# Designed miniproteins, single chains, continued (2), part 79

Each design is a single chain, and the fold is of that chain. pLDDT is the mean over its residues in the fold that is shown.

## One batch from the design tools (miniprotein)

Design m6899
Fold by ESMFold2-Fast:
Structure m6899 (fold): chain A 68 residues (1-68)
Amino acid sequence: DPLEAVLRAVVDFLLTQPNPEVRALAEKARAALDAGDLETAIKLLNEAISLLDKESQEEVKKILLENL
């Protein structure tokens, strides 16, 4: 599933972030993806992305553009 692969790439990036709240949301999003709950995963990823600085948000956009 191309969408699942892209969401997992975003999770992997978020898990490298210094903000522990972002990493915690990424861990929960990974668990949702592993359970097949795509809607919950997207919600958690949106919450994590909203906590990123502008530079890290641009990296997420790059991941999405390169993989969609």
Scores: mean pLDDT 85

Design m6900
Fold by ESMFold2-Fast:
Structure m6900 (fold): chain A 80 residues (1-80)
Amino acid sequence: AEELNEKGKEAFEKGDLESAREYFRKALEEDPNYAESWANLALVYKAMGDDLEANRYLGEAYRLGGREVGLKTGRQLLDL
C-alpha cells in the first residue's frame, strides 16, 4: 500500500488527478485501514471539485488514523 500511496502523491504533485485517484484507490484495495491514503484520496476529490466525496473520505481518514494522521498528510500534500 505504501508504494502505491507514494505514486499517488507524485501524480497529485504533477496535477494528474486521475492517476492520483487510481493509485490511492489501489492502495486502499491492498490495505483499507491505511488512513493516509484515505486522507490523500479526500484531497484528490477536493482538487477535482467533488466536495461531498472529499468530506466522506476525510471522515474515514480521521476515524482510522486519528486527527494527527489526517492533518499531517493534508499539510504535506498542500505544501507540494
Scores: mean pLDDT 76

Design m6901
Fold by ESMFold2-Fast:
Structure m6901 (fold): chain A 79 residues (1-79)
Amino acid sequence: DESLEEVLKFLEELEKLTEKLKNSKKKLSEEEVKELEKKIEEAKKLLELLRRNGAPKELLERLEKVIKELKKVVEEKLK
């Protein structure tokens, strides 16, 4: 379960980052947006890998949700 533990750690960090951004009153800088876009792309690649490897439905749903929420936060803070 080493791979699963690593995935869960990444997912939890991404979920915490999303909550922190939702609670922030500041708009994102250009550099912060680029870093978040990198995290979103990393998460998308992980989601595709997990789907190919038959990962649990709950894990896939959690990752899809956090990707969607993080994209929305980035879009909202660019305005």
Scores: mean pLDDT 79

Design m6902
Fold by ESMFold2-Fast:
Structure m6902 (fold): chain A 60 residues (1-60)
Amino acid sequence: AGQARADAIGEANRPVALAAYYESQAKLGDEEAKKKFDELRKQGVKAPPEAIQAIEDFLK
């Protein structure tokens, strides 16, 4: 029931959505997007374990 908590969780998981977007662009041959995906993946290690697991499961 806490909208503020939902917003905070969304911010914490925003790298997940960006990583998916950049991975998609990298598969189209965008080398800059590939570098961005790698950087977000590296920073995503600092996110909660559940967020990292969700990325792995979603991007199977």
Scores: mean pLDDT 59

Design m6903
Fold by ESMFold2-Fast:
Structure m6903 (fold): chain A 65 residues (1-65)
Amino acid sequence: STERKVREIEGEVTRMWKHGSPEEVIKKIEEIIKRSEEEGNEEVTEVARQLREQVEKEVKKKEAA
């Protein structure tokens, strides 16, 4: 079940990044982190934290251009 949850999160974040604003993507990732922490799912929490860092880096690159 953890592997399936990770895939669902990666797919959802990728789709939102394609269509949405960076702020909406970050907010969604923060919500996922909160829920995975409440569930005690450390693997999902780590994946979500890494995705948040990647999105923040992309936002900073666009601001620096």
Scores: mean pLDDT 76

Design m6904
Fold by ESMFold2-Fast:
Structure m6904 (fold): chain A 89 residues (1-89)
Amino acid sequence: MTEEELRERLERAARIILENADKSAEEIAEILREAGLELEADFLLERTNGDREEMLRVAALVLENEELMQKLLNATPEQIEKIRENINV
């Protein structure tokens, strides 16, 4: 999978999350899986620990901030933890 494909998938996942903001994190994850975004669903659930509000926040930031999307795509586990910390503050 290329960086461009990962970016496109994350942007699509973010749109689906925001379109389904009235649903639970588990319901949103299921919709993502049905859309072929299983890796993104699993990643977001793990990263947000199933918190719907955090999932919506990450989705909004991904769409608004191409730099954040680049960091998520190329992030090491250590960098992902740092991004998580900054988003949750």
Scores: mean pLDDT 69

Design m6905
Fold by ESMFold2-Fast:
Structure m6905 (fold): chain A 85 residues (1-85)
Amino acid sequence: MDAEEAKKYAELAEEAAKAGDLKKAVEYAKKAMEHALKAIKAGKSAEAAPAIHKVLEIANENPDNKELHEIVKKASEEASKIFEE
């Protein structure tokens, strides 16, 4: 379920970014990463990977968007903590 939610929010973030609505893109990217991290913690990292890659693509396409890069940074830090457990 969390992997499916992560995918849905990542798709919504991509649509919002393509429409130029970076505020919605940030909101959806944050939700996508929250669900992706829950999926990783549940041992579903492979299922979460597509959502994570999509959010990374959105951040790379918007290099000056500090909020998108902060979302990616925090998600990376949290994922590292999960794998260190």
Scores: mean pLDDT 80

Design m6906
Fold by ESMFold2-Fast:
Structure m6906 (fold): chain A 61 residues (1-61)
Amino acid sequence: SMAAERTRAIQRIVSEAVNSGRLTNEQASQIVQEVMDRYPDASVAELEAILRRLIEEEQAR
């Protein structure tokens, strides 16, 4: 299903950011929650772009 594909994409991108040291587990959880709350209807491609932006913004803090 589209929902399952979106969940897998979110988990993959966020896990890669944590494993590379770009995010802590706490920051990753906050980003996942934000994406699920604000962008529930976004496509996988849109989610990938949104997640990349949010991760970059977190790194700038």
Scores: mean pLDDT 82

Design m6907
Fold by ESMFold2-Fast:
Structure m6907 (fold): chain A 59 residues (1-59)
Amino acid sequence: SPVLEEARREASRRLADLDELTDEAAREIGKELAEKYGLPESVALKIAMEILREGLARL
């Protein structure tokens, strides 16, 4: 879905701008993505948490 790909790109950009990669920050981003893209909160949170996990794996 093009909407899901855009949400993933925005999550990646927003998480990359954080000084600290935390669960709390990722959940906040996920909630904002759900509102912006009209996604179920569960789907948006999953996207944000997947991107967080990938970022943490590089540290």
Scores: mean pLDDT 80

Design m6908
Fold by ESMFold2-Fast:
Structure m6908 (fold): chain A 75 residues (1-75)
Amino acid sequence: IKEELINKPVREILENYDKLSEEEKKYLHEFTGGGVLISFEDFEKALEEAKKVIDDIPDHEHSLYLAELLLSYAK
């Protein structure tokens, strides 16, 4: 389940974030935010910023792109 989450297209992750369980949200935060570098609150703020540019995210982008994108917005 958690591995399937990070293998989804970035666009789908952003669109469906609010449908994720608490455990899935925390797993995504640990995977993309490095857990210790960004708080869960800042991670969620970064997701809201990323959603604003969702149309610019190609369907083929994977979890590494998501990690870099979220870290950019969390600063």
Scores: mean pLDDT 65

Design m6909
Fold by ESMFold2-Fast:
Structure m6909 (fold): chain A 57 residues (1-57)
Amino acid sequence: KKIAEEIKVNVEEKAKEVEISPEELRKRAEKLAKETNGELKIEKKDGKEYLTLTVYE
């Protein structure tokens, strides 16, 4: 079984924290998922966008 780290963040809040746009945050997450052969899941709930990134060792 692969060991995986799962990171879940609110896109708008995390983008403000790292001082980038929500679009740039999504782009960086997609790039990281591709580089690590990981998985990216985007969910919208109560008008907010959440991003879950699963990274494999």
Scores: mean pLDDT 74

Design m6910
Fold by ESMFold2-Fast:
Structure m6910 (fold): chain A 97 residues (1-97)
Amino acid sequence: MKKVYIGVALDPSLSREEQLRLGEEIAKKVEEFAKKYKGNEITIYYVPTSDAAGEAAGLVYEAAKKYNPNAKLIGVRERADEVIKLGEENWKKFEEE
């Protein structure tokens, strides 16, 4: 079984509305990705900087879980830099798609 890792890190200086909007955009991209990698274990790491960041991560998790029922959502506070790097790597893969 192939393991896939997704990072979700939203700028905490953004408004609640902007964070949720970005979360919905990320969720759309993750749904396409999850459908392509159906049946693999997807782990989503997120930085819980706000309620909006948690809600955005929840949208991403539900999008992944739709095609990968074994998806996991993990909040990471001390390693935010690693989650940001993972998010950048994910965006590069989505752009190559």
Scores: mean pLDDT 75

Design m6911
Fold by ESMFold2-Fast:
Formats: structure tokens, C-alpha cells, sequence
Structure m6911 (fold): chain A 112 residues (1-112)
């Protein structure tokens, strides 16, 4: 469900901002405004793009790969999306991530 995953990503962003800054934010728009007020414009733009891509029905695995080269902000988006996938029980995507990571680390096709 694209919308459920997009909402889960926004909820993970809200949790991190609550934990780090004590901020109670109620919408994606409030999250984006808060990040921009703190000078985190790149993170706000990438978060908005990630939500739009999820709502468009793009594969979560492809979205994670897309954000991999996007620096610290991209790493943050990947972390939030991974947590959202875990909470929704999307083990299919998590298994693909594990397989890709293992392949890169071992420079071989699946060390089964």
C-alpha cells in the first residue's frame, strides 16, 4: 500500500524530531517547515521527494537505492524508510536489502 508506507515514513520522521528536539509535529507540512526553519533544506526536499515517490507507487528498494548517493540527508531518508518498512512487516524489501548488502560486501553473487 503506497499511502500506508508514505504515512509510515512521515511518522518515523516525526518520531526522530520528537526524540531529538522535543517537537510535536502533526503533518508532513509541519515536519518540512520545521526542518527548513533549522536550515535543513536538503533533508526537507529529499523527505518530500521520498514521500512523493512512495505515493507514486515506486518500489521501496529502488527508492532506497536512489537516495544512497545523496550524502548525509540521503542516509537519513534511507534510515527512516528502513524503519518504516520494518514497522509495516515488509520483509520482502528487507530481504532484498540484505541480499544487496551481502553481495556488495563479499563481491560475489549471494554467499548462501
Amino acid sequence: DPEALAEALVEEAKRILRAEYGEELNSLEEVLDFLRKRGQDELAELLEEAVERLRAGESPADILEYFAPKGDAGTTIRGLLSRALERLGRTDVLDEIIERRKKLAEEVRKNS
Scores: mean pLDDT 79

Design m6912
Fold by ESMFold2-Fast:
Parts: sequence; structure tokens; C-alpha cells
Structure m6912 (fold): chain A 68 residues (1-68)
Amino acid sequence: MTEEEKEELKEFLERARKAIVNYYKKQGKDDLAKEFEERTQKLIEEALKENLSFDEAVRRLADILQEL
């Protein structure tokens, strides 16, 4: 993965995290918002550390959403 691809992936995951956390908070589901935020922070760290592809990162993000 290139440096530019890493930046794009990070920005994508951070935007997704903020959007979904806000969505849960708007529904009064603060516990789900917190759990999603924590899991997505770990995913961002793993994606950068392990050089995950966009497809792999999106799959892991979908898995997090399905578990909630």
C-alpha cells in the first residue's frame, strides 16, 4: 500500500466512524456509539500497521457493524 493509499484509507475510516457514531447518538444509542467508536479506532490502527487494502478494511468495518 502506498503512503497516499494509507492516507485515503485513514480518512475514509475516520469519516465513516464519525458518521455512524453520530447516527447512533442521534438515536439515543450511546452505548452502541461508544462500542463502534472503540472498535473502529482499533481497525484504523490495524489498517495502518498491517497495510490493509480498502477491501479488507471495508470488510472488517462491515463485520463490526454486523456484530452490533
Scores: mean pLDDT 81

Design m6913
Fold by ESMFold2-Fast:
Order: C-alpha cells, then structure tokens, then sequence
Structure m6913 (fold): chain A 55 residues (1-55)
C-alpha cells in the first residue's frame, strides 16, 4: 500500500471532522513524510471538494 496515499486519506478524514486551511493540510502532510508534489496535489483535491476552511 502507498504510504503517502494512506497519509493523504488520514489528513482528508481529519479535515472532514474539523475544517483545516490549505496551509494546515500541507504542513500536516509534509510532517507525515508526503512529498511536496503530492501534498500540493492533495491540497488542490481537498479545495475542489470544498473540504478546506474558507480563504
């Protein structure tokens, strides 16, 4: 199983329980060892889904 994908799914679940900003999601993903490229992609996906805190 892809460890980065597992980390992304975990952070997405956290964002659903308590809204997080794009910066908070990115920081959390980087702390879990996700690459910058995949962290940026995950932030964009969550933003498109409306799961991030407002600007």
Amino acid sequence: MDAELQAINRVASEAMEKPMTAEEVRERLLALGVSQERADAAVRALERMGLLAPE
Scores: mean pLDDT 78

Design m6914
Fold by ESMFold2-Fast:
Structure m6914 (fold): chain A 74 residues (1-74)
Amino acid sequence: GEAETREAGELVRRGAEALDAGDYETAIRLAEEGRRKAEASGDPGMAATLRGAAEQVIRGARNVAAGGPAEEPL
């Protein structure tokens, strides 16, 4: 529903902010929660968009934590 979509977007946004701040554990946790909320929203378009955004945050956080560059190629 609308609440799940809104929560998912907020969680993914906060995950991206945590990644920018160097808090990789928080970035991964928030992005995974956002992806889960997006899948539960019942809006397949928003779920696909937010899932993709969450996966980008998770990969970015894992890449930086491993000593790689902060950006992953799309």
Scores: mean pLDDT 76

Design m6915
Fold by ESMFold2-Fast:
Structure m6915 (fold): chain A 70 residues (1-70)
Amino acid sequence: NYTAGHAYYLSGDYEEALAHFEKAGGKGDARSLTLMGEVLRKQGKFEEADRYYTKALGLDPENSRAKNLL
């Protein structure tokens, strides 16, 4: 879920964070999709990151974080 994923993200455990964000994003949480993109971007996976930012904007068009990262 988002809360658990966010805790892993802050701890630098990106693999665990991504797994939790993926489950939350699948439930329609735009914040989780945005953070998945941010983790992937920090890892140099720009194409994958862009896909997640686009998906986050599909769920929440006013998500300024995802919009600014596209």
Scores: mean pLDDT 72

Design m6916
Fold by ESMFold2-Fast:
Order: sequence, then structure tokens, then C-alpha cells
Structure m6916 (fold): chain A 55 residues (1-55)
Amino acid sequence: MSVLEFAQRLQQLTPEEAKAALDRHLERIAPNLSPEDLARTREGYELLVAELEAQ
């Protein structure tokens, strides 16, 4: 699943469900990322969801 595809799925959820889904996804990838990359990945998804919601 691409970053954009995942962000679009998050937009279709309630804010609470979107947060839970994002946290679950980040937990799955966290062991393979540096703390800096993990933080940037979270920020990127949050920004994409906000942009999609603004449309």
C-alpha cells in the first residue's frame, strides 16, 4: 500500500479510528526505522490526512 493510499483510507475513518490505524501502522514499522524517520513518517501521514480533509 502506498503512502497516499493509506492516507486516503485514514481520511475515510473517524478521527479516533484514523489515529488508532496510524498508531498501529507506525508500531509495525517502528522496529525497522530510526526514531527520526519514524517521527517524519508520522508527520507525513498526518499532513496528508489534513490536506485530504481540507478538500
Scores: mean pLDDT 74

Design m6917
Fold by ESMFold2-Fast:
Structure m6917 (fold): chain A 82 residues (1-82)
Amino acid sequence: SRIEELIEEARRKVEEAERLWKENAPIEKILEKVEEALRLADEALRLALEEKDKEKAREAVLLEAAATVLRMGAYVRKQEEK
């Protein structure tokens, strides 16, 4: 389904952001992948809510949470580098 495709793509972007984080990549690259993941997860959540698919909505919320934690971590790391 379209929702599953969006969830899988969002998960892939979260995994890419986590990899970049572990590799100490530039914060800008980490944030780029995080913002992509958030957009995809938000779209998946919107569609899951429209279709009343509670399971897919929960998966999308968890991906948004994971991406948000990475975003907060990137901002903290950016502050430490100054």
Scores: mean pLDDT 86

Design m6918
Fold by ESMFold2-Fast:
Structure m6918 (fold): chain A 60 residues (1-60)
Amino acid sequence: FDELAKELEELAEKLPEEEKAAVLEMLEKMRELYKTATPDEQKELEELMKLVIEAVKKYL
């Protein structure tokens, strides 16, 4: 998860300010959810993170 979060933060630096703020806010919420998540929910959050990373890469 931390590796995916770092990749997303680095990609967010390349986004316009509004999109960057939205992505970083979402990432913060996902980090909080991950702390209290079950192993199955953590897997779902990691897969969702991968989808967001791919979407941001495609947008760039």
Scores: mean pLDDT 80

Design m6919
Fold by ESMFold2-Fast:
Structure m6919 (fold): chain A 72 residues (1-72)
Amino acid sequence: MEEQLEKQLAKLAEKSPELARLFELAVEAARAYAAGDRERAAELVREIARLLEELGRLEEAEEAREAAEELA
């Protein structure tokens, strides 16, 4: 699963470095959550929200911030 996701991320990085960075943070957040580190997962989701806002994805950014509050 993770290895295949890494391959998809590499292809995405060739087309859009910003989207690749976003997915990399999402993978890190999922790993933190699975490890029981909800505080770290919340921090990473807030960083995702910031990047979504920079990309003009305001609705998704707001949803990500709300999810981060629930994780902490």
Scores: mean pLDDT 75

Design m6920
Fold by ESMFold2-Fast:
Structure m6920 (fold): chain A 77 residues (1-77)
Amino acid sequence: SMREEMREKLERIRELGEKIAEALRKGDYESAKELEKEYVELGRELVELAEKHNDKEILEELKKVVGETGKRLGEIL
């Protein structure tokens, strides 16, 4: 279903955020850059799907995931 697709994207975005943080901790900036590209692309796609289907709950969950990623990166940088 569309909601399952949105949840799958949200889970992958969270996983990518963690992988970006790990790549940065290891000084692997090339991998971090590629992971960031996928992270941004999936985020945009999920926002579009969620707005199209008026799923405010998934948008709030995405905001929390993005905020958590930003906090983790702020601790490293």
Scores: mean pLDDT 86

Design m6921
Fold by ESMFold2-Fast:
Structure m6921 (fold): chain A 79 residues (1-79)
Amino acid sequence: MAEEYIKKAEEYEKKGDYKSAGEYYEEAGKIYFEEGKYEEAAEYYEKAAEAYRKAGDEKKALEAEVNAGIALIKAAVSK
């Protein structure tokens, strides 16, 4: 499931549609977070933040960075 969103995000990123890429990376991060795969969740939330920043959406970028931080804390305590 998350892999499908990652593929879509990579397609949009390659096309320069960073807003759509960010949205799909965010969904992938959310799916991994719900699965308890917190390191993977953090990775894709970070990719979403970078994509949103390239799209000029600083609010979405900051929200994704916060979600990545939460996922990293969860990863650390779930070891």
Scores: mean pLDDT 86

Design m6922
Fold by ESMFold2-Fast:
Structure m6922 (fold): chain A 59 residues (1-59)
Amino acid sequence: MEVARAVVPVPKTGPDELALRPGDLVEVLEEVDEEYVLARSLATGETGRVPKSALEVVE
């Protein structure tokens, strides 16, 4: 399981996007494209697209 942390606020701009606050942890499920991943919030269980640039991998 790859876990990443949001480093910037991610606004929900559409129905397919996942809204995140800085410090939120997500499970990275798959790559959608070069800019976005499909992720699941560990706090809420919601899934959606997140910009890769908004995330850092947690070791």
Scores: mean pLDDT 79

Design m6923
Fold by ESMFold2-Fast:
Structure m6923 (fold): chain A 59 residues (1-59)
Amino acid sequence: RAKLSPEQLEKAEELEREAVRALLAGDKATVRRHLAELQSLGVLSEEQLARSLARVDSL
């Protein structure tokens, strides 16, 4: 929702890469934590976070 600075976008990209690594390792708890951090940065809305968390938990 919010406009992000270049630094915030870079941090979001790092969190996405870490979430992918955690998912490949089967560490769903770490994936959920990184998704929550992305929401805190404004990259994900509350609805997008909820959908992503449900997908991670149900897949």
Scores: mean pLDDT 76

Design m6924
Fold by ESMFold2-Fast:
Structure m6924 (fold): chain A 68 residues (1-68)
Amino acid sequence: SAAEEFAAAEAYLRSVPGATVERVGDDTLVATFDAPVETIIGVVLRLIGDFPNFDVSVKGNVITVTLK
């Protein structure tokens, strides 16, 4: 379900060291990273691979994911 996919994405992002994760509405997560660039790149690749029903946007150290 959409709620299960959203909860899984939130749990993953919160599990990343240095991540601060906020919900924006019912379908969007904003994760801010106090982490090396390599960590951010790894998170983006994981999101693209494991969470295909999300739109992923990156701006500096901020990753925004929105459920399609």
Scores: mean pLDDT 85

Design m6925
Fold by ESMFold2-Fast:
Structure m6925 (fold): chain A 69 residues (1-69)
Amino acid sequence: SEAQREAAERLREAAASSSDPRVAELLRKGAEHLEEGDLEGAREVAEQLRRMNVDDAAEFVEEQVEKAG
């Protein structure tokens, strides 16, 4: 859907602005999941970010999942 595409683009923009390459890669994976309509995969990315203590990025992914669903 357009909402999923827009949410994915927002995650890619966040990835491009990230100084941590591991966080950037996870945000791109989240974007791929959102483009495919895999909301569960995107939530898993948010959980991985929380385990890395990058709570701001995790919350941002969760917000984009809400907007995509």
Scores: mean pLDDT 87

Design m6926
Fold by ESMFold2-Fast:
Structure m6926 (fold): chain A 70 residues (1-70)
Amino acid sequence: GEKEIEDISKAHKLIKEGKYEEMFEESSERAVKAALASAAARGDEEAREKLREWGYEDVLDQIEQGKAAL
């Protein structure tokens, strides 16, 4: 049950290195969503754009709902 956490950790490392395309290629959909969601929640506009562009608008909506509550 820890595999998804390891995949997310790897995806996060790739984002940190600016390797968005490699992350998308190597990581599972869940890991991509989680890593991008984390970055987007921190205000990373590139991560938000990637979520939107790659069809993960539901993830973006969840993040914006959290910010809207502010």
Scores: mean pLDDT 73

Design m6927
Fold by ESMFold2-Fast:
Structure m6927 (fold): chain A 83 residues (1-83)
Amino acid sequence: SREELLRLIALELRLIGLDIELEKLDISEEEKKELKKEIDELKKKIRELLKSDLSDEEKEKKIEELEEELKKLEEKIKELKEK
């Protein structure tokens, strides 16, 4: 339970870092809007999971899914930064 909470907090901190990195990118305004939308959707999923009454096992699976989605988004932003 507490370990799951710490993992969710870590995901929120990573999303804050992505918001900061995204603002620094020299990419089109349209691309920034799409990436911000993806970040906001992940923030929403984290908030919904924090409010949920799911079992620890179900929460753990959903946290793993969120971690994977965030990792993919981080890689996408990193690729854009390197171009």
Scores: mean pLDDT 82

Design m6928
Fold by ESMFold2-Fast:
Structure m6928 (fold): chain A 64 residues (1-64)
Amino acid sequence: SPELEEGKRNAGEGLRAKREGNYEKAAEYFEKASEYFEKAGDEDSARFFKKQSELAREEYEKKK
């Protein structure tokens, strides 16, 4: 589905941003991935990326 494809794309961008140390961008991409996976009915991936977004946001706040 288009929602599943967008979820995967945003998850990949989030993982890339995280590897580059850009936790602010990682949090944004993981949040979008979670929303798309939720719309696609992939509840496990939605929960996973929602938690990844929260963790990335915590790292961003810590490094300010």
Scores: mean pLDDT 86

Design m6929
Fold by ESMFold2-Fast:
Structure m6929 (fold): chain A 63 residues (1-63)
Amino acid sequence: GLSEEAKEALERMVRNALPVLKSLTDPREREAVLRLIAKEVSEKFGVPEEEALRYVRELVERL
């Protein structure tokens, strides 16, 4: 499961990446940014990368 600290970090990183994500027209490039965010938080907080990736995808769908 994701810790609250990991969720807060994912939310902050997605917010900071929003201008870049909105400028990217290639879905593969958008997915690469989301995977990078998930990997960085996974490595920092010791949470599963797959769970972090699902969480960032859900956040982007809500925006």
Scores: mean pLDDT 84

Design m6930
Fold by ESMFold2-Fast:
Structure m6930 (fold): chain A 74 residues (1-74)
Amino acid sequence: EAAGQAAVDARAPLNATIVKAANLIRKGMEEGKLDEGVEQARKLLLEAGYTPEEADRIVQRLVEAVEALKDIEK
């Protein structure tokens, strides 16, 4: 694909950050500390270079995904 190795490598930290943010939210919800997990994930995304708007949207999506899993795990 035409994206280029350098561009893909430069984005690797951002992709890893999203995964880490998802893990923070999941762990927070598992421990009954979702608010702390959300705050940690938002801060991590902001420090990785996402805008507040982008960080909020990503966090919201991750929370929704974790909530869906929680409903299955009754």
Scores: mean pLDDT 71

Design m6931
Fold by ESMFold2-Fast:
Structure m6931 (fold): chain A 74 residues (1-74)
Amino acid sequence: DFLYREGKLEEAIKVYEEQIKKDPNNYIAYYNLGVVLYEMGKLEEAIKYYEKAIKLNPNYEMAKKNLEKVKKEL
């Protein structure tokens, strides 16, 4: 059931949003939120969160790699 999968992705978003609220410097939570948004097909929102992760940690290579990948899909 695809609605069940959608609910799981929405739960993941909620968890990462709460992690960001508790620690606004948690670049891993921003990255993970971007990954979930990408899985949902929300490419522009995924880019936004990958960019936030890179701003907090400019050496975060996984976020840079995924940002370039998503930008090429637009």
Scores: mean pLDDT 83

Design m6932
Fold by ESMFold2-Fast:
Structure m6932 (fold): chain A 79 residues (1-79)
Amino acid sequence: GLESIKKALEEKAGKEKAEEIMKRMLALRERQLALERSGGSEEERQALLEEALRLAEEIVEVLGDEEMKKRLEETKALL
């Protein structure tokens, strides 16, 4: 789960960078839940999606996992 990702990030990028990425993931999840509760605008949902995709790209780049990279590209193709 989330702890496995954190450990992998710590091994690849170091503890400080892993903590930064984890904090950003939690902030994005909190924003997603807030938008789901309030409904939000299409523009707000689009901005959140774009920020989440940028973070996902950074995580994939750090981990160097080609299968994760392929899955991310497939997800982007659905947008």
Scores: mean pLDDT 78

Design m6933
Fold by ESMFold2-Fast:
Formats: sequence, C-alpha cells, structure tokens
Structure m6933 (fold): chain A 107 residues (1-107)
Amino acid sequence: MIDELAEAVAEMVRLAYEKGQTEAIDEMLTHLVEALQAALDGDLERAKEHANRMVEVAKKIGPEAYEAAQRAADLLVELAETGSPEQIQRTRDAVARAVAKAVEEMR
C-alpha cells in the first residue's frame, strides 16, 4: 500500500510536469495532504472528498494522470478505512520523498 500510493503520486506529478501543468501539481498535492490529514483525524468523509478532488484535477492533465490519481485515491480511502496512525504517518513520509525525487529528476 505505502509504496503503491507513493508510486501512483509520483506518476501523477511526472505526467503533470510533462504536460506543463505545474499549477495542477500544487492542487493535487494540496488535496493529497488534506486527505492524509483527514485519515489521521479518522474523518473518512473528508478523506474521500479530498481524494475525489485530486482525481478531478488529474482529469485535466489527461487519461494517464486520471488513472494514476484514481489508483492513489483508492489507496488513500483504503488507508483512511483500515490504516493505523503509524501507517498513515509512514505513508505521508514515503509520499513526500517520492514527490521530491520526481521533482528533482524532472529538473
């Protein structure tokens, strides 16, 4: 789960960058962070709402970004439903590292 979510998020960031949609990266990452925070708070409805908003932003980038975002959203919801606070925190750290690496590799 953790590695799969990190990979899906990194793919979304790479696809957005390749399409010149840098503003979409910030929007998707904002919703991702809010979904992870909602999961930590035990707020499943808020986690689902932000996961869905991330997917809507990804649709504007293209079908490949949409598919990656949908995988990430499904994993975020599963994490919110079944994940411990420790697992959610580890996921946040893994996602942050994957995003940083993707951004560095595109420079």
Scores: mean pLDDT 83

Design m6934
Fold by ESMFold2-Fast:
Structure m6934 (fold): chain A 64 residues (1-64)
Amino acid sequence: MVEEVREKLEREKDPSKAVAIMVGAILRAIGDALDARLAGDKEKEKEYEELVTKLMELMKTHKF
């Protein structure tokens, strides 16, 4: 999943669209983590929380 987002960012020429892709991916991962928490699936919650952390790190290191 992180690699798919990275590939989309590398292909996107428009900085505004690149930011939208990144923010959208982070928000979806946060939503998935919250859904897992509500379902009591601690393993999936942790996986999605780790995904959010990785996506935020990608956002900080990507040159828009």
Scores: mean pLDDT 79

Design m6936
Fold by ESMFold2-Fast:
Structure m6936 (fold): chain A 85 residues (1-85)
Amino acid sequence: MKNLEDAAKLQLAALGEVVRAMVEEGRSARDFPGGRPETIPDEVLEERAKEGRAVLEEAAAAGRISYTVGKTANGIPVYPSLRLV
């Protein structure tokens, strides 16, 4: 479960931090360019992805952000477009 699945989880983790910053600090998604540390343990990556998803979904439910949804080849949702509402 590397490659696309790990990339999707890392994207969710990064988006969660971006959404938190957008909502709490008023920064835009573009101000947080992505980047992956060389190695993240699978367990840590999965936990961060869960946190990122929860933050993103909560902010969207509150009407603070809008985004589009895609999927990886293995059906993991990704959120490629994200902005403040």
Scores: mean pLDDT 57

